# Designed miniproteins, single chains, continued (4), part 89

Each design is a single chain, and the fold is of that chain. pLDDT is the mean over its residues in the fold that is shown.

## One batch from the design tools (miniprotein)

Design m15070
Fold by ESMFold2-Fast:
Structure m15070 (fold): chain A 104 residues (1-104)
Amino acid sequence: SMLDYIAFSVTSIASLYLSGKQTMELGKRVEEILKKYENNPEEAAKEVEKEMLKFGVPKDVSKFVADSVKKSMTYYLNGDDDKSRQIMSDAVKKIFSEQRKKQE
């Protein structure tokens, strides 16, 4: 589902900052948040940001990912799955690119 793709994208970004165990635990919480707030992108994004911060993902990354989740869910609710997917794909690519630059 699109919500599962959004959760997977958030989890993929978080994996750059967290252990495998923490990443799996955050992933489960994000899936639960997106299901609970499936019709409320703003609250879903706030709760995703809160959980990312709680697990130790950097504040700037957590906020950027939460903003992307809100936009992606809004397009999904309006029936635009392609744009929803593109927003999360672009978010993953951006954060992975920025992390590669810091390691070189």
Scores: mean pLDDT 88

Design m15071
Fold by ESMFold2-Fast:
Structure m15071 (fold): chain A 71 residues (1-71)
Amino acid sequence: MREFEIEHEDVGEAMDEMVALLRALWEAGWTEPATIRVRADGADQRLEGVWRVSLRDGQVVAEGAGELSRV
């Protein structure tokens, strides 16, 4: 299982990087489960979360929880 970490000072940029990573894994034919940890500490919002991604059977399945809060 591969682990990835995404850290940004902006929640939108962190989410954009997560989407880009998921697309890159799908395009590469990634078949192993992966874990993505995301953290962003913005001026107005904070995001922390962990997503487990499976790219098996031709589908991307993401399971996890993230907390988005106002600062």
Scores: mean pLDDT 69

Design m15072
Fold by ESMFold2-Fast:
Structure m15072 (fold): chain A 77 residues (1-77)
Amino acid sequence: MEEIEKIIEELEKQGKTYLAEMVRAIVNAVKNLPSKEAKLKSLEAFQADVEKYLSPEDQEIFNRVIEAIKKEIEEEE
């Protein structure tokens, strides 16, 4: 989660407030789901839905954040 917060802060610093808010919303939605499978499935759905509205640069940043969130979920038992 600290790594995710650092990424969000960097996005805000770059003026990418929309991306920062979207990442916060996704993290909050996903962390409250009842199982790893549900969390991962939800992340993949958010990734697919959001990617179509992002520039290639923002897609790379967003995908990096999603990968970090996936790692945090996978480490949860």
Scores: mean pLDDT 76

Design m15073
Fold by ESMFold2-Fast:
Structure m15073 (fold): chain A 76 residues (1-76)
Amino acid sequence: NERIEQAIRYLEKGIELARRGDGEGAIRYLEKAKELVKDDPAIVGLVEAAIGRVRQGDYEGAVRLLRSAIDILRGG
């Protein structure tokens, strides 16, 4: 599914930017990913929670939530 693969790429980019301390960049990509998965409330919830963690400077917490979202999207 091209839409799901694009969402995973955006989530991975969000993780990369969060790990570099680029919170604004991370949130931009996470919002893009959220639009692609808006039909999946569980994934939307994880991405929203990760955005909240980024806003609070908890980048490690955000990365953990985003890894969970990616695992579910890959059929985990």
Scores: mean pLDDT 89

Design m15074
Fold by ESMFold2-Fast:
Structure m15074 (fold): chain A 77 residues (1-77)
Amino acid sequence: MLSEEEQKRLDFIKSLLSEEDKKLLPDEVLTYLAAMTSGLDEEKIKKILEAAIELEKKNPGKYSTLELFSKAYKLAA
């Protein structure tokens, strides 16, 4: 079960996504992003999310949840 803080971050992340982007990124990935972005500001979270969407669009199904997050985080740095 997500904490209240993690749920609010997940809701924020989902608010940044179009319906098409939500279909591209499974709930597991979005939940992982919400948990792993604890302590980051909204601008940084947005950049990580945009990088994750771009990676998935270029390489559908190539990355695991952990690999996708790791690569997106590095691109957002």
Scores: mean pLDDT 77

Design m15075
Fold by ESMFold2-Fast:
Structure m15075 (fold): chain A 85 residues (1-85)
Amino acid sequence: ELKFIVKSRGNAASAAAIRALVEAGLAEVTKLSDNEALLTLKDDPAAVAALQELVDQGLIKVIPLDGVNYIYSGLTGEQIDELSK
């Protein structure tokens, strides 16, 4: 199980990519604040491959800092609210 903190800094394409992962059942989003969410990636090779494809396409970037993996994405507070329900 891989966990990432998603920060609301990015474009609409990166937001759509994260939404697609959640809608495919490959990840779950938990709201932390209006501009931060916890993304939990399913423990599944398909989920890992899907996330890697988004990195390879330049839609998201994973930044490790102080033992935490960060993703910057254009997810709005409204989108975080919708995905975390």
Scores: mean pLDDT 80

Design m15076
Fold by ESMFold2-Fast:
Structure m15076 (fold): chain A 85 residues (1-85)
Amino acid sequence: MEKEREDAIKWVADQLIEVGAKVNLEIAKKRFEEAKKDPENAVEQLEQIRRDLESTLAAVTDPELRAEIQKLIDEARKAIEEYKK
């Protein structure tokens, strides 16, 4: 039945989105730490991290994961303001 196939595809897609978001969050945390070590390029790197995280947030529905992503976005925004000075 088409509905059973659609439900299975959606379940797999939702799992892949969650796993991908968790991986992206871990990569973003590492990129954030690396950006702090290079003040000359920090603003550009942090703005890219923020954009990548905002894109990830748009795909994620889990409230706890959304909160973690939002926290890192907020931290990146604060760091950008500090490095722009």
Scores: mean pLDDT 78

Design m15077
Fold by ESMFold2-Fast:
Parts: sequence; C-alpha cells; structure tokens
Structure m15077 (fold): chain A 100 residues (1-100)
Amino acid sequence: VKEEIEKLINEIFKILDDMEAGKIPVREALKRIRELVLKLETLAEQSKDPEVYELVLNALDEIIKRLEELKAKHPEYQSLLDEAIKFLEEVKKRVEEMLK
C-alpha cells in the first residue's frame, strides 16, 4: 500500500509540474489531480496505517501550496484553483479524522 501511495503522489506532482509548465490545460490537470487524490484517500483508509495518513497529509499540503502559488501567478484561473483547493482541504480534513 505505501509503495502504491508514493507512486500516486509522484504522479500528482508530475501533473502539477506539467500544469505549471503549460504542458496540460489547467482544467484537465485539476480533474486528474482530484481523481488521483480520491484514490489516495481510499488507499489511506484501507491501510489503517498512521504513517500512510501522514504521507498523504504532507502530499495534500504541498499540492495546496503549489495551487495557491499558481493562483498568484495566473489570476485568470482563480475560480478553478479555489474550487480545487476547497476540494483538497475537505479531503485533508477527512484524512485527519482517520488519524484520530
């Protein structure tokens, strides 16, 4: 499970890199990120492993940070990025509840 989690996190970061470089449209990148994040949440819940929860929470924090930075550089995408950030904050909250 941990290896699959790390692989998914790496895939998300590659999509972020490609989005920031203009290689993929922002809307499409955000859709893919949301799909992969939901898969991360499912695998984390199935793992029942606090180390996996911490890995996912750290990844979500970095994704949110990078989306906030992109929003500052591209005000035209503010609405799409705000929706994605809200989605990620909700997933983060659910994973934090797993850690309790």
Scores: mean pLDDT 86

Design m15078
Fold by ESMFold2-Fast:
Structure m15078 (fold): chain A 95 residues (1-95)
Amino acid sequence: MEEKERIRNMSEQEIVNELKRLLARRLGIPEPAADATNLDVVRTIAEHLPDTPEGAVRVAAAGIELAAIDFAAKLAKAGNEVGVEDLVIMRRTLE
């Protein structure tokens, strides 16, 4: 099965949860709960990153990445191929 076809067959929530899990794994933080908000994930990242300017920038970037995941998942489920392409790229980048 192609990655795009897999994404089209997933629910919006399944897509978002998979990418949040991959982001958490990449950052070395605990896997977020399925019902965790973006703010919950950002707080967990902030607790695990150093209290430095570089750490603060990475926390802000994670907030943007989480918002982008939510938006791309919505676009993909609305039948927009750009959303599907973005999700494939995000998944590969986080692996």
Scores: mean pLDDT 79

Design m15079
Fold by ESMFold2-Fast:
Structure m15079 (fold): chain A 55 residues (1-55)
Amino acid sequence: PLTEEQKQLILDELKKLLEENPTMSLDEIVDKIKEKTGIDITKEQLLSLIEEKLS
């Protein structure tokens, strides 16, 4: 499971990537997050974090 610190880093990077490239695919976003944060995240984990962001 991801730590809260890792979740925040992932969400911050996701927001930054989508602000620059709103048409970026989920697969490419996952790859960029891994590259920039060093956190090994799956597409399913990313989707779960996006849902958590809405709460």
Scores: mean pLDDT 78

Design m15080
Fold by ESMFold2-Fast:
Structure m15080 (fold): chain A 90 residues (1-90)
Amino acid sequence: MQFRADATQLQPGDVVTIRIQAAGQPAVTRRVTVTDDGRLAGMPGYFRDANNRAMSPGTVVRQMAVGETRTYDWVIGSQVTQVSVTFIGR
């Protein structure tokens, strides 16, 4: 029998589907690749939660269950946008 890693764990090279909803904008569904440094390709900046904890987009998605939605402030340079992030799956 071949042992397999837990399919819920994110590894470099994995492709994940996320949905981002910003206030006043349509929801955008994105397929993003996990980079070798554990980030998400094409996701600049960082997220800040309700407790003012800053974390990378890759860290945020790793802490979410499939189908879970969380609200963050998405910080890119000096711009802050409140967004809802949903981890749809892999």
Scores: mean pLDDT 73

Design m15081
Fold by ESMFold2-Fast:
Structure m15081 (fold): chain A 79 residues (1-79)
Amino acid sequence: YKVILEAEFDSVEKAVSLSLLFISKGIERGVPIKIKLEGNKVYAEVEFDSLSDAEKFGKEMLEIAKKLAKKAEVKVIKD
């Protein structure tokens, strides 16, 4: 399962801040996280073996993103 987050911000500074938070969360959980930063937009993806873990992580990431982003979306995809 893959968790994909897309977020759009009012500023590049906020986008960078969220990117660092996501990297921190990935390290905390011991999972590789891929982040792409394009100006004021952040794209992040993480892979999980279980749907439950993917949904929990996706919910956590979305809650964090909502605090800083003007738009945030999370998707959980099966292979």
Scores: mean pLDDT 78

Design m15082
Fold by ESMFold2-Fast:
Structure m15082 (fold): chain A 81 residues (1-81)
Amino acid sequence: SSLDARLRAVIGELARAANAETDPALAAGLIDLAIGLQEAIDHRFPDEVKEALAAAGEAALADPSRTAEQLARVRALLKEA
C-alpha cells in the first residue's frame, strides 16, 4: 500500500540518520523508531496507527532533538494496538 511505502521510506531515512549520528543515545532512539514502524507493517496495524507512526518518524527526522519524545509516542501507540 502507499502507506506501507511511506513507512518503509521513513524507516530507511531513520536507519541512515542513526548510522550518521555520533550521539549513541540518539542513534539508539532513531533505531528504536525504525523498529517500531517496521512492527506496524509486519503486524498489519490499522491505517490510523500507521499514519501516526509515519508522522512521528518524520518529526524525529525533521528535528532529531525530539527523538525521545517521538519514541515515547510510538511506544504508546504500539502498546494500544
Scores: mean pLDDT 87

Design m15083
Fold by ESMFold2-Fast:
Structure m15083 (fold): chain A 75 residues (1-75)
Amino acid sequence: MKKEKVLEEARKILEEHLDDENAVSQRIQELLRKHKLSDAERQEIIKELVDFYRELKLKSGKLKVSPEAIEKYKK
């Protein structure tokens, strides 16, 4: 399935560019555009990748503290 192949490629991009959020974002968007996915498929892939990326960054100790994370942390 086209979506499954794109998800696999996107996960490799996340693993390679773990610390470079801009590079990850750009390469993922380019990958999604290249494969001409529907909006629904694109949103599903992005959601899966966000969860996967968060887990990778957390596990590697490279998670950058964001405003949303600060709000949750500070109560």
Scores: mean pLDDT 66

Design m15084
Fold by ESMFold2-Fast:
Structure m15084 (fold): chain A 63 residues (1-63)
Amino acid sequence: SLKQVFRLLEAMTKTVPREVLEKFKESDAKSVATLVMNMLGLPDSELPAVEKAVLEFFKSLGI
């Protein structure tokens, strides 16, 4: 579920310095989404939704 995706993104980024997080680019979203999907065991059909969630998560951080 998207709730699990956001929880994992928060856990993965919680201890990461702001300078490192600010290196995120929109073009990185698919790679990050693929990593999240592999960690959560999500099917490929979820990729568009997870990629959108990654983009929204980083936007919520002001990146």
Scores: mean pLDDT 84

Design m15085
Fold by ESMFold2-Fast:
Structure m15085 (fold): chain A 89 residues (1-89)
Amino acid sequence: SVKEELERVLAQVPALKAAGLWDERSELLYELLKAILENAEEEKLRELIEKLLEMEEEHHGKELSEEEREERIEKALEEIKKVIEEIKE
């Protein structure tokens, strides 16, 4: 199940940290996966997605327009809601 896959990924976090394979993006992704598993409020999911988009913008050296940012957030939220529904099954 999707829930078991996410729990398996999270269970590996201590080993990844010990191996030095843990950065700021890893921490943010970890928080997002935990929020998904906890069925967190949409506002929290949105905040984490926005932070991930900001990191992507920094890596590319280009800023998204407000319209592009909003569309990407909405698409990501739709996909996340689908994953949450799968976890409930």
Scores: mean pLDDT 77

Design m15086
Fold by ESMFold2-Fast:
Structure m15086 (fold): chain A 80 residues (1-80)
Amino acid sequence: SKFEKEIQELSDLLVEVENKLVEKYEKGELSKEEYEEKLKKLDELRKKAAEVREEYEKTGDEEKALKELKKIKEEVLKIE
């Protein structure tokens, strides 16, 4: 389904952004505080994505679910 495709793409993006944060931290491009704050934001967005899936499984409202996933994706992209 379109929802399954978008949730998979978001999952892949979350992993990619986390890996980029790890690399930046290891290279000394991020402070420990900046790194931990960005990881915490990423974890919160991961939790929001799980909540969107749970609501979609209960309601079947794909339009609402896709709009919420788009917002989460935009917030992930703002991290890095």
Scores: mean pLDDT 87

Design m15087
Fold by ESMFold2-Fast:
Structure m15087 (fold): chain A 93 residues (1-93)
Amino acid sequence: VDLEKMKEIADKLRPGVEEAIREAVELLERAGASAEQIVGVQLYGIGLMLDAAIELAKKPEVTEDDIKKAGEEIRRRILEHAREVAEESRRRR
């Protein structure tokens, strides 16, 4: 796996992931989530981005469509996880 290729893919994924994390943090803050829960969701999103960059870097050719689809899947997973954490936070109040 090419580290330079991974970094390039991660850099292309980052804006969409940062936007999804921002939306997730706003949702969690409205639900009254703890600082630990908020940080946990942020780290989860970063982990998904790194995993996607590693997997895409294994392909001989990476297209913009591959990056777009990976970004959409990461966004879906971040927001889904944030909703679950928000529900847990509301139940404990």
Scores: mean pLDDT 84

Design m15088
Fold by ESMFold2-Fast:
Structure m15088 (fold): chain A 72 residues (1-72)
Amino acid sequence: SKRAEIEAAVAQFDDKLTPEEKEFLIEMGLDVLENPGEDEEKLKEYLKKLIEWVAKRKKDEKLAEEKLKEIE
């Protein structure tokens, strides 16, 4: 399930996120999946947004550099 992939992606940052932040990020992913287009493309776009959001919020630019390379 794409929802399970979103939840698993957010769970990678469990130690960095509050419950409210986790809920927000999961809802963001579900919103992306509601858009028209290919699920694989939508999931990649969501993963990029998730990583950049976490990196920006937690001031961890290295996280963004390393994780975004894995998606491309």
Scores: mean pLDDT 74

Design m15089
Fold by ESMFold2-Fast:
Structure m15089 (fold): chain A 77 residues (1-77)
Amino acid sequence: SEEKRRREEGKALGALYMVLPEEVRKRYPTEEDLRAMEEGRSLGEELRKSFEEMKKEIDEGVKLIKEAVDKVSERNE
């Protein structure tokens, strides 16, 4: 169902969101918005598009964070 799909999507996005630095997270929907998705509540079209863009940016951001962590590890040999 759509409600179940939205809850699973919300949980996945919430998990990704929680691994991001706070400064990056402030650029995306709030924890309240993520809870609304987890509960399967309807989101506005604009917020839904924001989440789709956020998911894309999270994937890119996670890659950048991993690269930054790797550089710190190399520097502190």
Scores: mean pLDDT 62

Design m15090
Fold by ESMFold2-Fast:
Structure m15090 (fold): chain A 72 residues (1-72)
Amino acid sequence: MEEKVREAREFIEANLAPALEELDTLPPAERAEAAAALRAVLASGSPRIPDLPLPEVARLVEEAYRRLLAHL
C-alpha cells in the first residue's frame, strides 16, 4: 500500500514541474480552457483516478491540480 502512495507521489512530483512550465507557454485561450477543466475537476469533490483508489493518492492529485490552477 505505502509503495503505491510513494510511487504516485514521485510520479506527480516528476510530472508537476514540467506541467507548470508547459502552462507558462500556453496561449491565453488554452490557459483559460485548462483553468476551466481544472476548476470542474476540483468542483466534483475529488479527482477520479480509476487505477489509484487510495484516499491519500486522491489527496495528492487534488493538491497537484490546485497547484496547476494557482499557476494559471
Scores: mean pLDDT 68

Design m15091
Fold by ESMFold2-Fast:
Structure m15091 (fold): chain A 85 residues (1-85)
Amino acid sequence: SEALKLGEEAVELGRRAARLAREGRFDEAIELARRAVELGLEAVKQASKDELLKAIGLALRAIGYATEAALIAKKAGVEVPEDIG
């Protein structure tokens, strides 16, 4: 479904954000982390009843990676938006 595709895309963007943050590419990492959170939440919003638990699981994974990226950036002294911190 489109909802689950959005959730899987959110997880992929989150993973990329965490990787970029570890590489010191903080501006790119923050941008992808923000998108990962937005797509994860959209996946939950669009999910049917039968997909809801799976969509929530994907969103939580995406948020987890986005949070990892945000924490790495914060430790480096970079200002991070509240919506991904």
Scores: mean pLDDT 86

Design m15092
Fold by ESMFold2-Fast:
Formats: sequence, structure tokens, C-alpha cells
Structure m15092 (fold): chain A 70 residues (1-70)
Amino acid sequence: MEKLIEEAKKLKEKMPPFSDEQLAENIRRLAFFLTSGDVGLEAEKAFRELIKQGKRDEGVKKAMEIINKA
């Protein structure tokens, strides 16, 4: 979990800047491939709630925690 959060931070530094919408879609797709569609929806929903609060990095961490725990 902690290692996954650290890797997500490193990927953000190396990748071209993603919009919040593109990042939400990528989270959903990643969760679907690693777990299930239901987990993908939950991870995307958690990310979008934190984005509404301006907490993008926290949103990514929360989504990755949901995926890792599934």
C-alpha cells in the first residue's frame, strides 16, 4: 500500500500532465483490470469527491488504497 502510493507519486512526475477527468478514467480502468468494475466505480467516486475539494493528490492516494485493499 505505502509503496504503491509512492510509485503513483513518481508516475505523476514522469507522465505528461493529465486532466482530472483523464486521471479519473485511468483510475477506473486500472481498478477494473486489477480487481473488478465495482471496485473501479468506488475508486473513481472517491477520487472525484476529493477533486471537488481541490485535493487531487489525496484523491489519487485514496483511489489506490481502495484498489490495493480489494
Scores: mean pLDDT 74

Design m15093
Fold by ESMFold2-Fast:
Structure m15093 (fold): chain A 84 residues (1-84)
Amino acid sequence: MLSDEQLQQIAQQVGIDLNVVRAIEDLRRGVPEKEVAEKYGLGLTTVKAMRDLLRGEETSVVRRKYGLPSSLVTLLSQAVSLLQ
């Protein structure tokens, strides 16, 4: 189980909000997408993109599927890679 300090370090390294890193960790543990979106105040589309990246989907595929900025999907992919 990753500590809060480890999640904070990942957030700082990637340059993304701590709540986004926590959301990815909860998804990795099998928490439902809707619950994660509500808990962290994130859009359901963003949470679904995180889940697809955790499943090994390519960043370009996820970007097109959800209509998200490439910069955001790249940051999410980096956070996912560090959490694995």
Scores: mean pLDDT 85

Design m15094
Fold by ESMFold2-Fast:
Structure m15094 (fold): chain A 84 residues (1-84)
Amino acid sequence: KLTEEEVRKIAEEAFKKVDTDGDGTISLEEIPEFAKELKKLGVDISETILRKLFEKYDTDGDGTLSLEEFIKAVLEAAKLAGLL
């Protein structure tokens, strides 16, 4: 079982690896790559769950997520996946 602190740290590492441009945002198109990187880091969350939560936290409707929004989405996804 993972703690919230561990999931948060894993989410930050995944964000850093996928945000190759270093602009501090990610696009919804990168969801498959995030699912892959999270799984490599020990958090196996489906693309379907990630997409639903990314859309939920994309409050601006611009198709991008900040680091803070991404962490919130991954924490909720991990809880839904029974990883917490």
Scores: mean pLDDT 77

Design m15095
Fold by ESMFold2-Fast:
Structure m15095 (fold): chain A 113 residues (1-113)
Amino acid sequence: DKKLAEELAKKIVDYLYDIVKNGSAEEKANLQETADTGTSSDPKLTRLAEVLAKVFGEDGLAKAQILFQFFLNLEERLSKEEIESALKAIEDLLAEKLEKAEKELQEELKEIL
């Protein structure tokens, strides 16, 4: 379902960006741990990484970790306009991958988000 994939992609981008922009030091540390290892003490971030790894397929865990690290680095290297463009590009890529993903993975993301 294209509409569900687009809604889930937006929720993933909004969730990760909210941690980076408004999150506590602990929430940002959990995102960094998940970027570094694929897991953290935050069960929501850990589950999100696991599901995204399956959605991405080949080298999926490494791709999910790179995605999380990209969000952590957004404020250090990009202007406001570049951030908005990058977030939209990630949302579009995630929507495409999610549309092709198994329904079970889409339902797991609905429960996480």
Scores: mean pLDDT 86

Design m15096
Fold by ESMFold2-Fast:
Parts: structure tokens; sequence; C-alpha cells
Structure m15096 (fold): chain A 90 residues (1-90)
């Protein structure tokens, strides 16, 4: 699906930044902002937000071998989507 492709491209971009030696805190901030902005710009429904989260979690678990990094990346995206959801409900 187009959504799965977009989530895959997002994960690829931020994994490449980590591999290039960018600090996790910088990468996490940029990832959170990009996910938040995407959700707001596209006025995602709760169901679409849940779908983005499910796709991201699945791809991270499949592609990231370090469990601590898996948890950290999933938590960053979960937080960004949670904030976007509350902003859209105003």
Amino acid sequence: SELEKRVQELLDEYLERLAAGKPFTEVARELARRVYDFALENKLTKEEIDKVYEIFEKLVKERVPDPALQEALVNVVRGALHHAYYELEK
C-alpha cells in the first residue's frame, strides 16, 4: 500500500542517519517532528494513526536487530502520533 511504502521510506531514511553516526537524540527529534507533521498535514483519523503505528512497529521489529533500539524508535513514533491525535481532536 502507499502508506506502507511511506512508512518504509521513513524508516530507511532514519536508519541511514543512525548508521552515518548521527546522535540518537537528534535522529529521534527529527523523526518525531516528521511523523507529527505528516499526521497533521494529512489530518489522519484515529484508525489511520493506529495503522501507521502498526506498520512502523512491524517494520522496526523485522529490520532492527537491537531490542533496545527497536523499543526506542517505536516509543518515539508512538509519542509523536499520540501528540498529533490530541492536536487533531481540538
Scores: mean pLDDT 85

Design m15097
Fold by ESMFold2-Fast:
Structure m15097 (fold): chain A 97 residues (1-97)
Amino acid sequence: MVKEAKEFIEKQLEPALKEAETLTSASTIMALNPESREILREVAREAEREGDEALAAMARRLIETPVGTELELDADEIKALIKVIARALLKKVERYE
């Protein structure tokens, strides 16, 4: 395992994800390292190429939403949010390999 990626997850991502347990708010996820915003743009582009408009829209919404903004999300939107975060984590790991 790459030490830098693990340290980023433990110090930056795990605290943000714990706070994001509240289904009615995604604002804390945007408090991730600024590098993660760049990765989210890549996730949006790939989702658009695959024709997954819901995933692409969610990634773009996270980029555009200011930290501290409360979002009302449907169950499908929450699933898309989780998938966006998972893809961003995978890209972070791949970058360090």
Scores: mean pLDDT 63

Design m15098
Fold by ESMFold2-Fast:
Formats: structure tokens, sequence, C-alpha cells
Structure m15098 (fold): chain A 92 residues (1-92)
């Protein structure tokens, strides 16, 4: 389930250096913003989910900057859940 996949990814992230974690978080934020720009004129439900992913990616970056990795991982979990929901909505 999503929880197991997220737990595995969180464990992987904990083994990365701070620089690698920040690069990953930044890449995720850029991708979320790009997808929002591509799809923002479409389904309102999809747009709201993409806004949520974008906001969560920013909060993850802020938590990493603050050195609060547990909070960063919590936001990563919520972001993955929102992205999976967005993909489901995008398919109809």
Amino acid sequence: EVERAVATEVARLKTLSEIQQRLFAHGTAVEAERKYEELKDGDPKLVELLKKVRELSKRMLAAIDAGDLDTAYAYWRKMVEAMMEALRVEKE
C-alpha cells in the first residue's frame, strides 16, 4: 500500500546527505509547479490537488532548511498521497 511505499522512500531519504535531500526536494517542487502550470486550466478537482502538492513540496523544503527531517518526511508522505490522488482524478 501507499504507506509501505512511502516508508521505504523515507528510509532511503534518511540515508542521503543534506545536499542530496535538498536537491531531491527542490526537484520535486519544480516538477509539481510544472505539472500545475500544464493542467491548471483543466479539471478543478485536479487543480486543487496539484495546488496541495505544490504547497506540501514548499513545506518539505522549509522543514529540510530548518533541520526538522521528521516534519519533512511527514510532508513528503502527504505529498505522495496527494500526487497519487491527482493521478487517479486525471484518469477520469
Scores: mean pLDDT 70

Design m15099
Fold by ESMFold2-Fast:
Structure m15099 (fold): chain A 80 residues (1-80)
Amino acid sequence: SKEKEIQREIVLIEASITAYYLQAVFNPDADLAAILEEVQKLLAEAKALIDQLPQPTPQQQKQLATMEGLLAELKKLLAS
């Protein structure tokens, strides 16, 4: 179904954001500004996918909150 396809895309976006966060934390040579820009783009894509759903599930809302939290942590790393 379309809802299952959207959920698969959300999972892949969350995995990508997590991978960028791990690069930011563990790679001292990581381009934090470039990572932040890409994560902001990915989060916007996840929000657009969720907006296509008539009623987002509690799981999808939690996934969005997790991704927003990772973006907030990346912003703190860049500000340090």
Scores: mean pLDDT 88

Design m15100
Fold by ESMFold2-Fast:
Structure m15100 (fold): chain A 75 residues (1-75)
Amino acid sequence: DDRTIEVRRIAGKNLVDIARVKKELAEQKGNKELAEIAQRIADEGDRLSQETDLEKALAIEKRIAELVKEYRKLE
């Protein structure tokens, strides 16, 4: 379904933008661990925006969920 691929592409791109802002804020506060997790979230969001295979996309979404949990623990 082209619509599902487009929604995932937009979600991935939005996540990259949000994660970049979060990384900059973490760096300004000197929180290196938080900045590193934000960068990893941005990298996975970029992968999600380009992924058309359902199983691979679900694996990326799972990694994003785990990274977001770690981010929340450190903020």
Scores: mean pLDDT 85

Design m15101
Fold by ESMFold2-Fast:
Structure m15101 (fold): chain A 88 residues (1-88)
Amino acid sequence: SVEEDLELVRKYGAEEIERRIATWEESLARLEEALAKNRASLSPEKIAEIEEFVARERELVARIRAGEVTPLEVAEELLEEALARAAA
């Protein structure tokens, strides 16, 4: 039910999404370290692809940290998309 799903988002949404964002930010830092260590072994095209990916993900994290989008708003949007799909 929607009420049960919203309770899960409230109970796990804020803490879980914030934890996942923190873990994701750490994973991006690790990917940047790996890229720096292996840069000489990669093609310029592959380097650009990885850098573009990291930049886009960093921008999303920065928007959440700046308060432009909240972890709850992200969780609510994902839930709304799932509900809309189920209703269609």
Scores: mean pLDDT 68

Design m15102
Fold by ESMFold2-Fast:
Formats: C-alpha cells, structure tokens, sequence
Structure m15102 (fold): chain A 86 residues (1-86)
C-alpha cells in the first residue's frame, strides 16, 4: 500500500467515525471530510493534491483538539502527508 493509499483509507475511517457520531457538528465535519477525500482522489495536479492533503490534516487536527480519541488518526494522517509531500 502506498502512503497516499494509506492516507485515503485513514481519512475515510475518520470521516466514517465522525458521521457515525450522535453529534450533528461532527456529522457535518465527516461529510465535509468525505468531500475533500473525493476531491483528492480525483485530483491529478500536484499543487491541488498538496492543498487537499493539508486541508484534510487541518480538519483532523481540529477534530482531535475537541475530541482527544481522534488524536492517533490525526497524528498518523499528518505523518503520512509529510511523507507524501517530501
């Protein structure tokens, strides 16, 4: 599995967990994250891919600040994005 494939899988896992939350705010964040993941999969432009990777990581970090249980996923997404962008 490539770093990008692993990133997409973890981003989808985060989105699914957020959408399964009873919190309507987290459900909306999960839907937004699903949209960013779909855009990243469709993008072939390196600059657009970099911006989407950063946006997904930023959203994961924002979620982890309020919900520490998501910190391991946010940390792994950041580490994968750093490797993809290197």
Amino acid sequence: MSDLERFLALARELAARLRASPDPRLQRLGAALDELVAQLEASTDPASRADLLESIVGMAELVAKERPEFKPLADELKALADRILA
Scores: mean pLDDT 86

Design m15103
Fold by ESMFold2-Fast:
Structure m15103 (fold): chain A 65 residues (1-65)
Amino acid sequence: MDKGKTVVQTLIDMAKKAGKTDAAKKAEQLLKQGDIPKASIVATNALMDAGVPEEEIALEMQKAL
């Protein structure tokens, strides 16, 4: 679904900005394979590991919807 891909792409872009480039590349590969759930998990885990607040992640996801 286009919205799901947009949300995951937003998470990937945030992960790149947070310096989690390896995790972002893995999430992009999963997204290209159509594995939206795994791509979302990888990108979200990278953001949380980088110390990005959960509320910021949720807000950006909501803005991408």
Scores: mean pLDDT 80

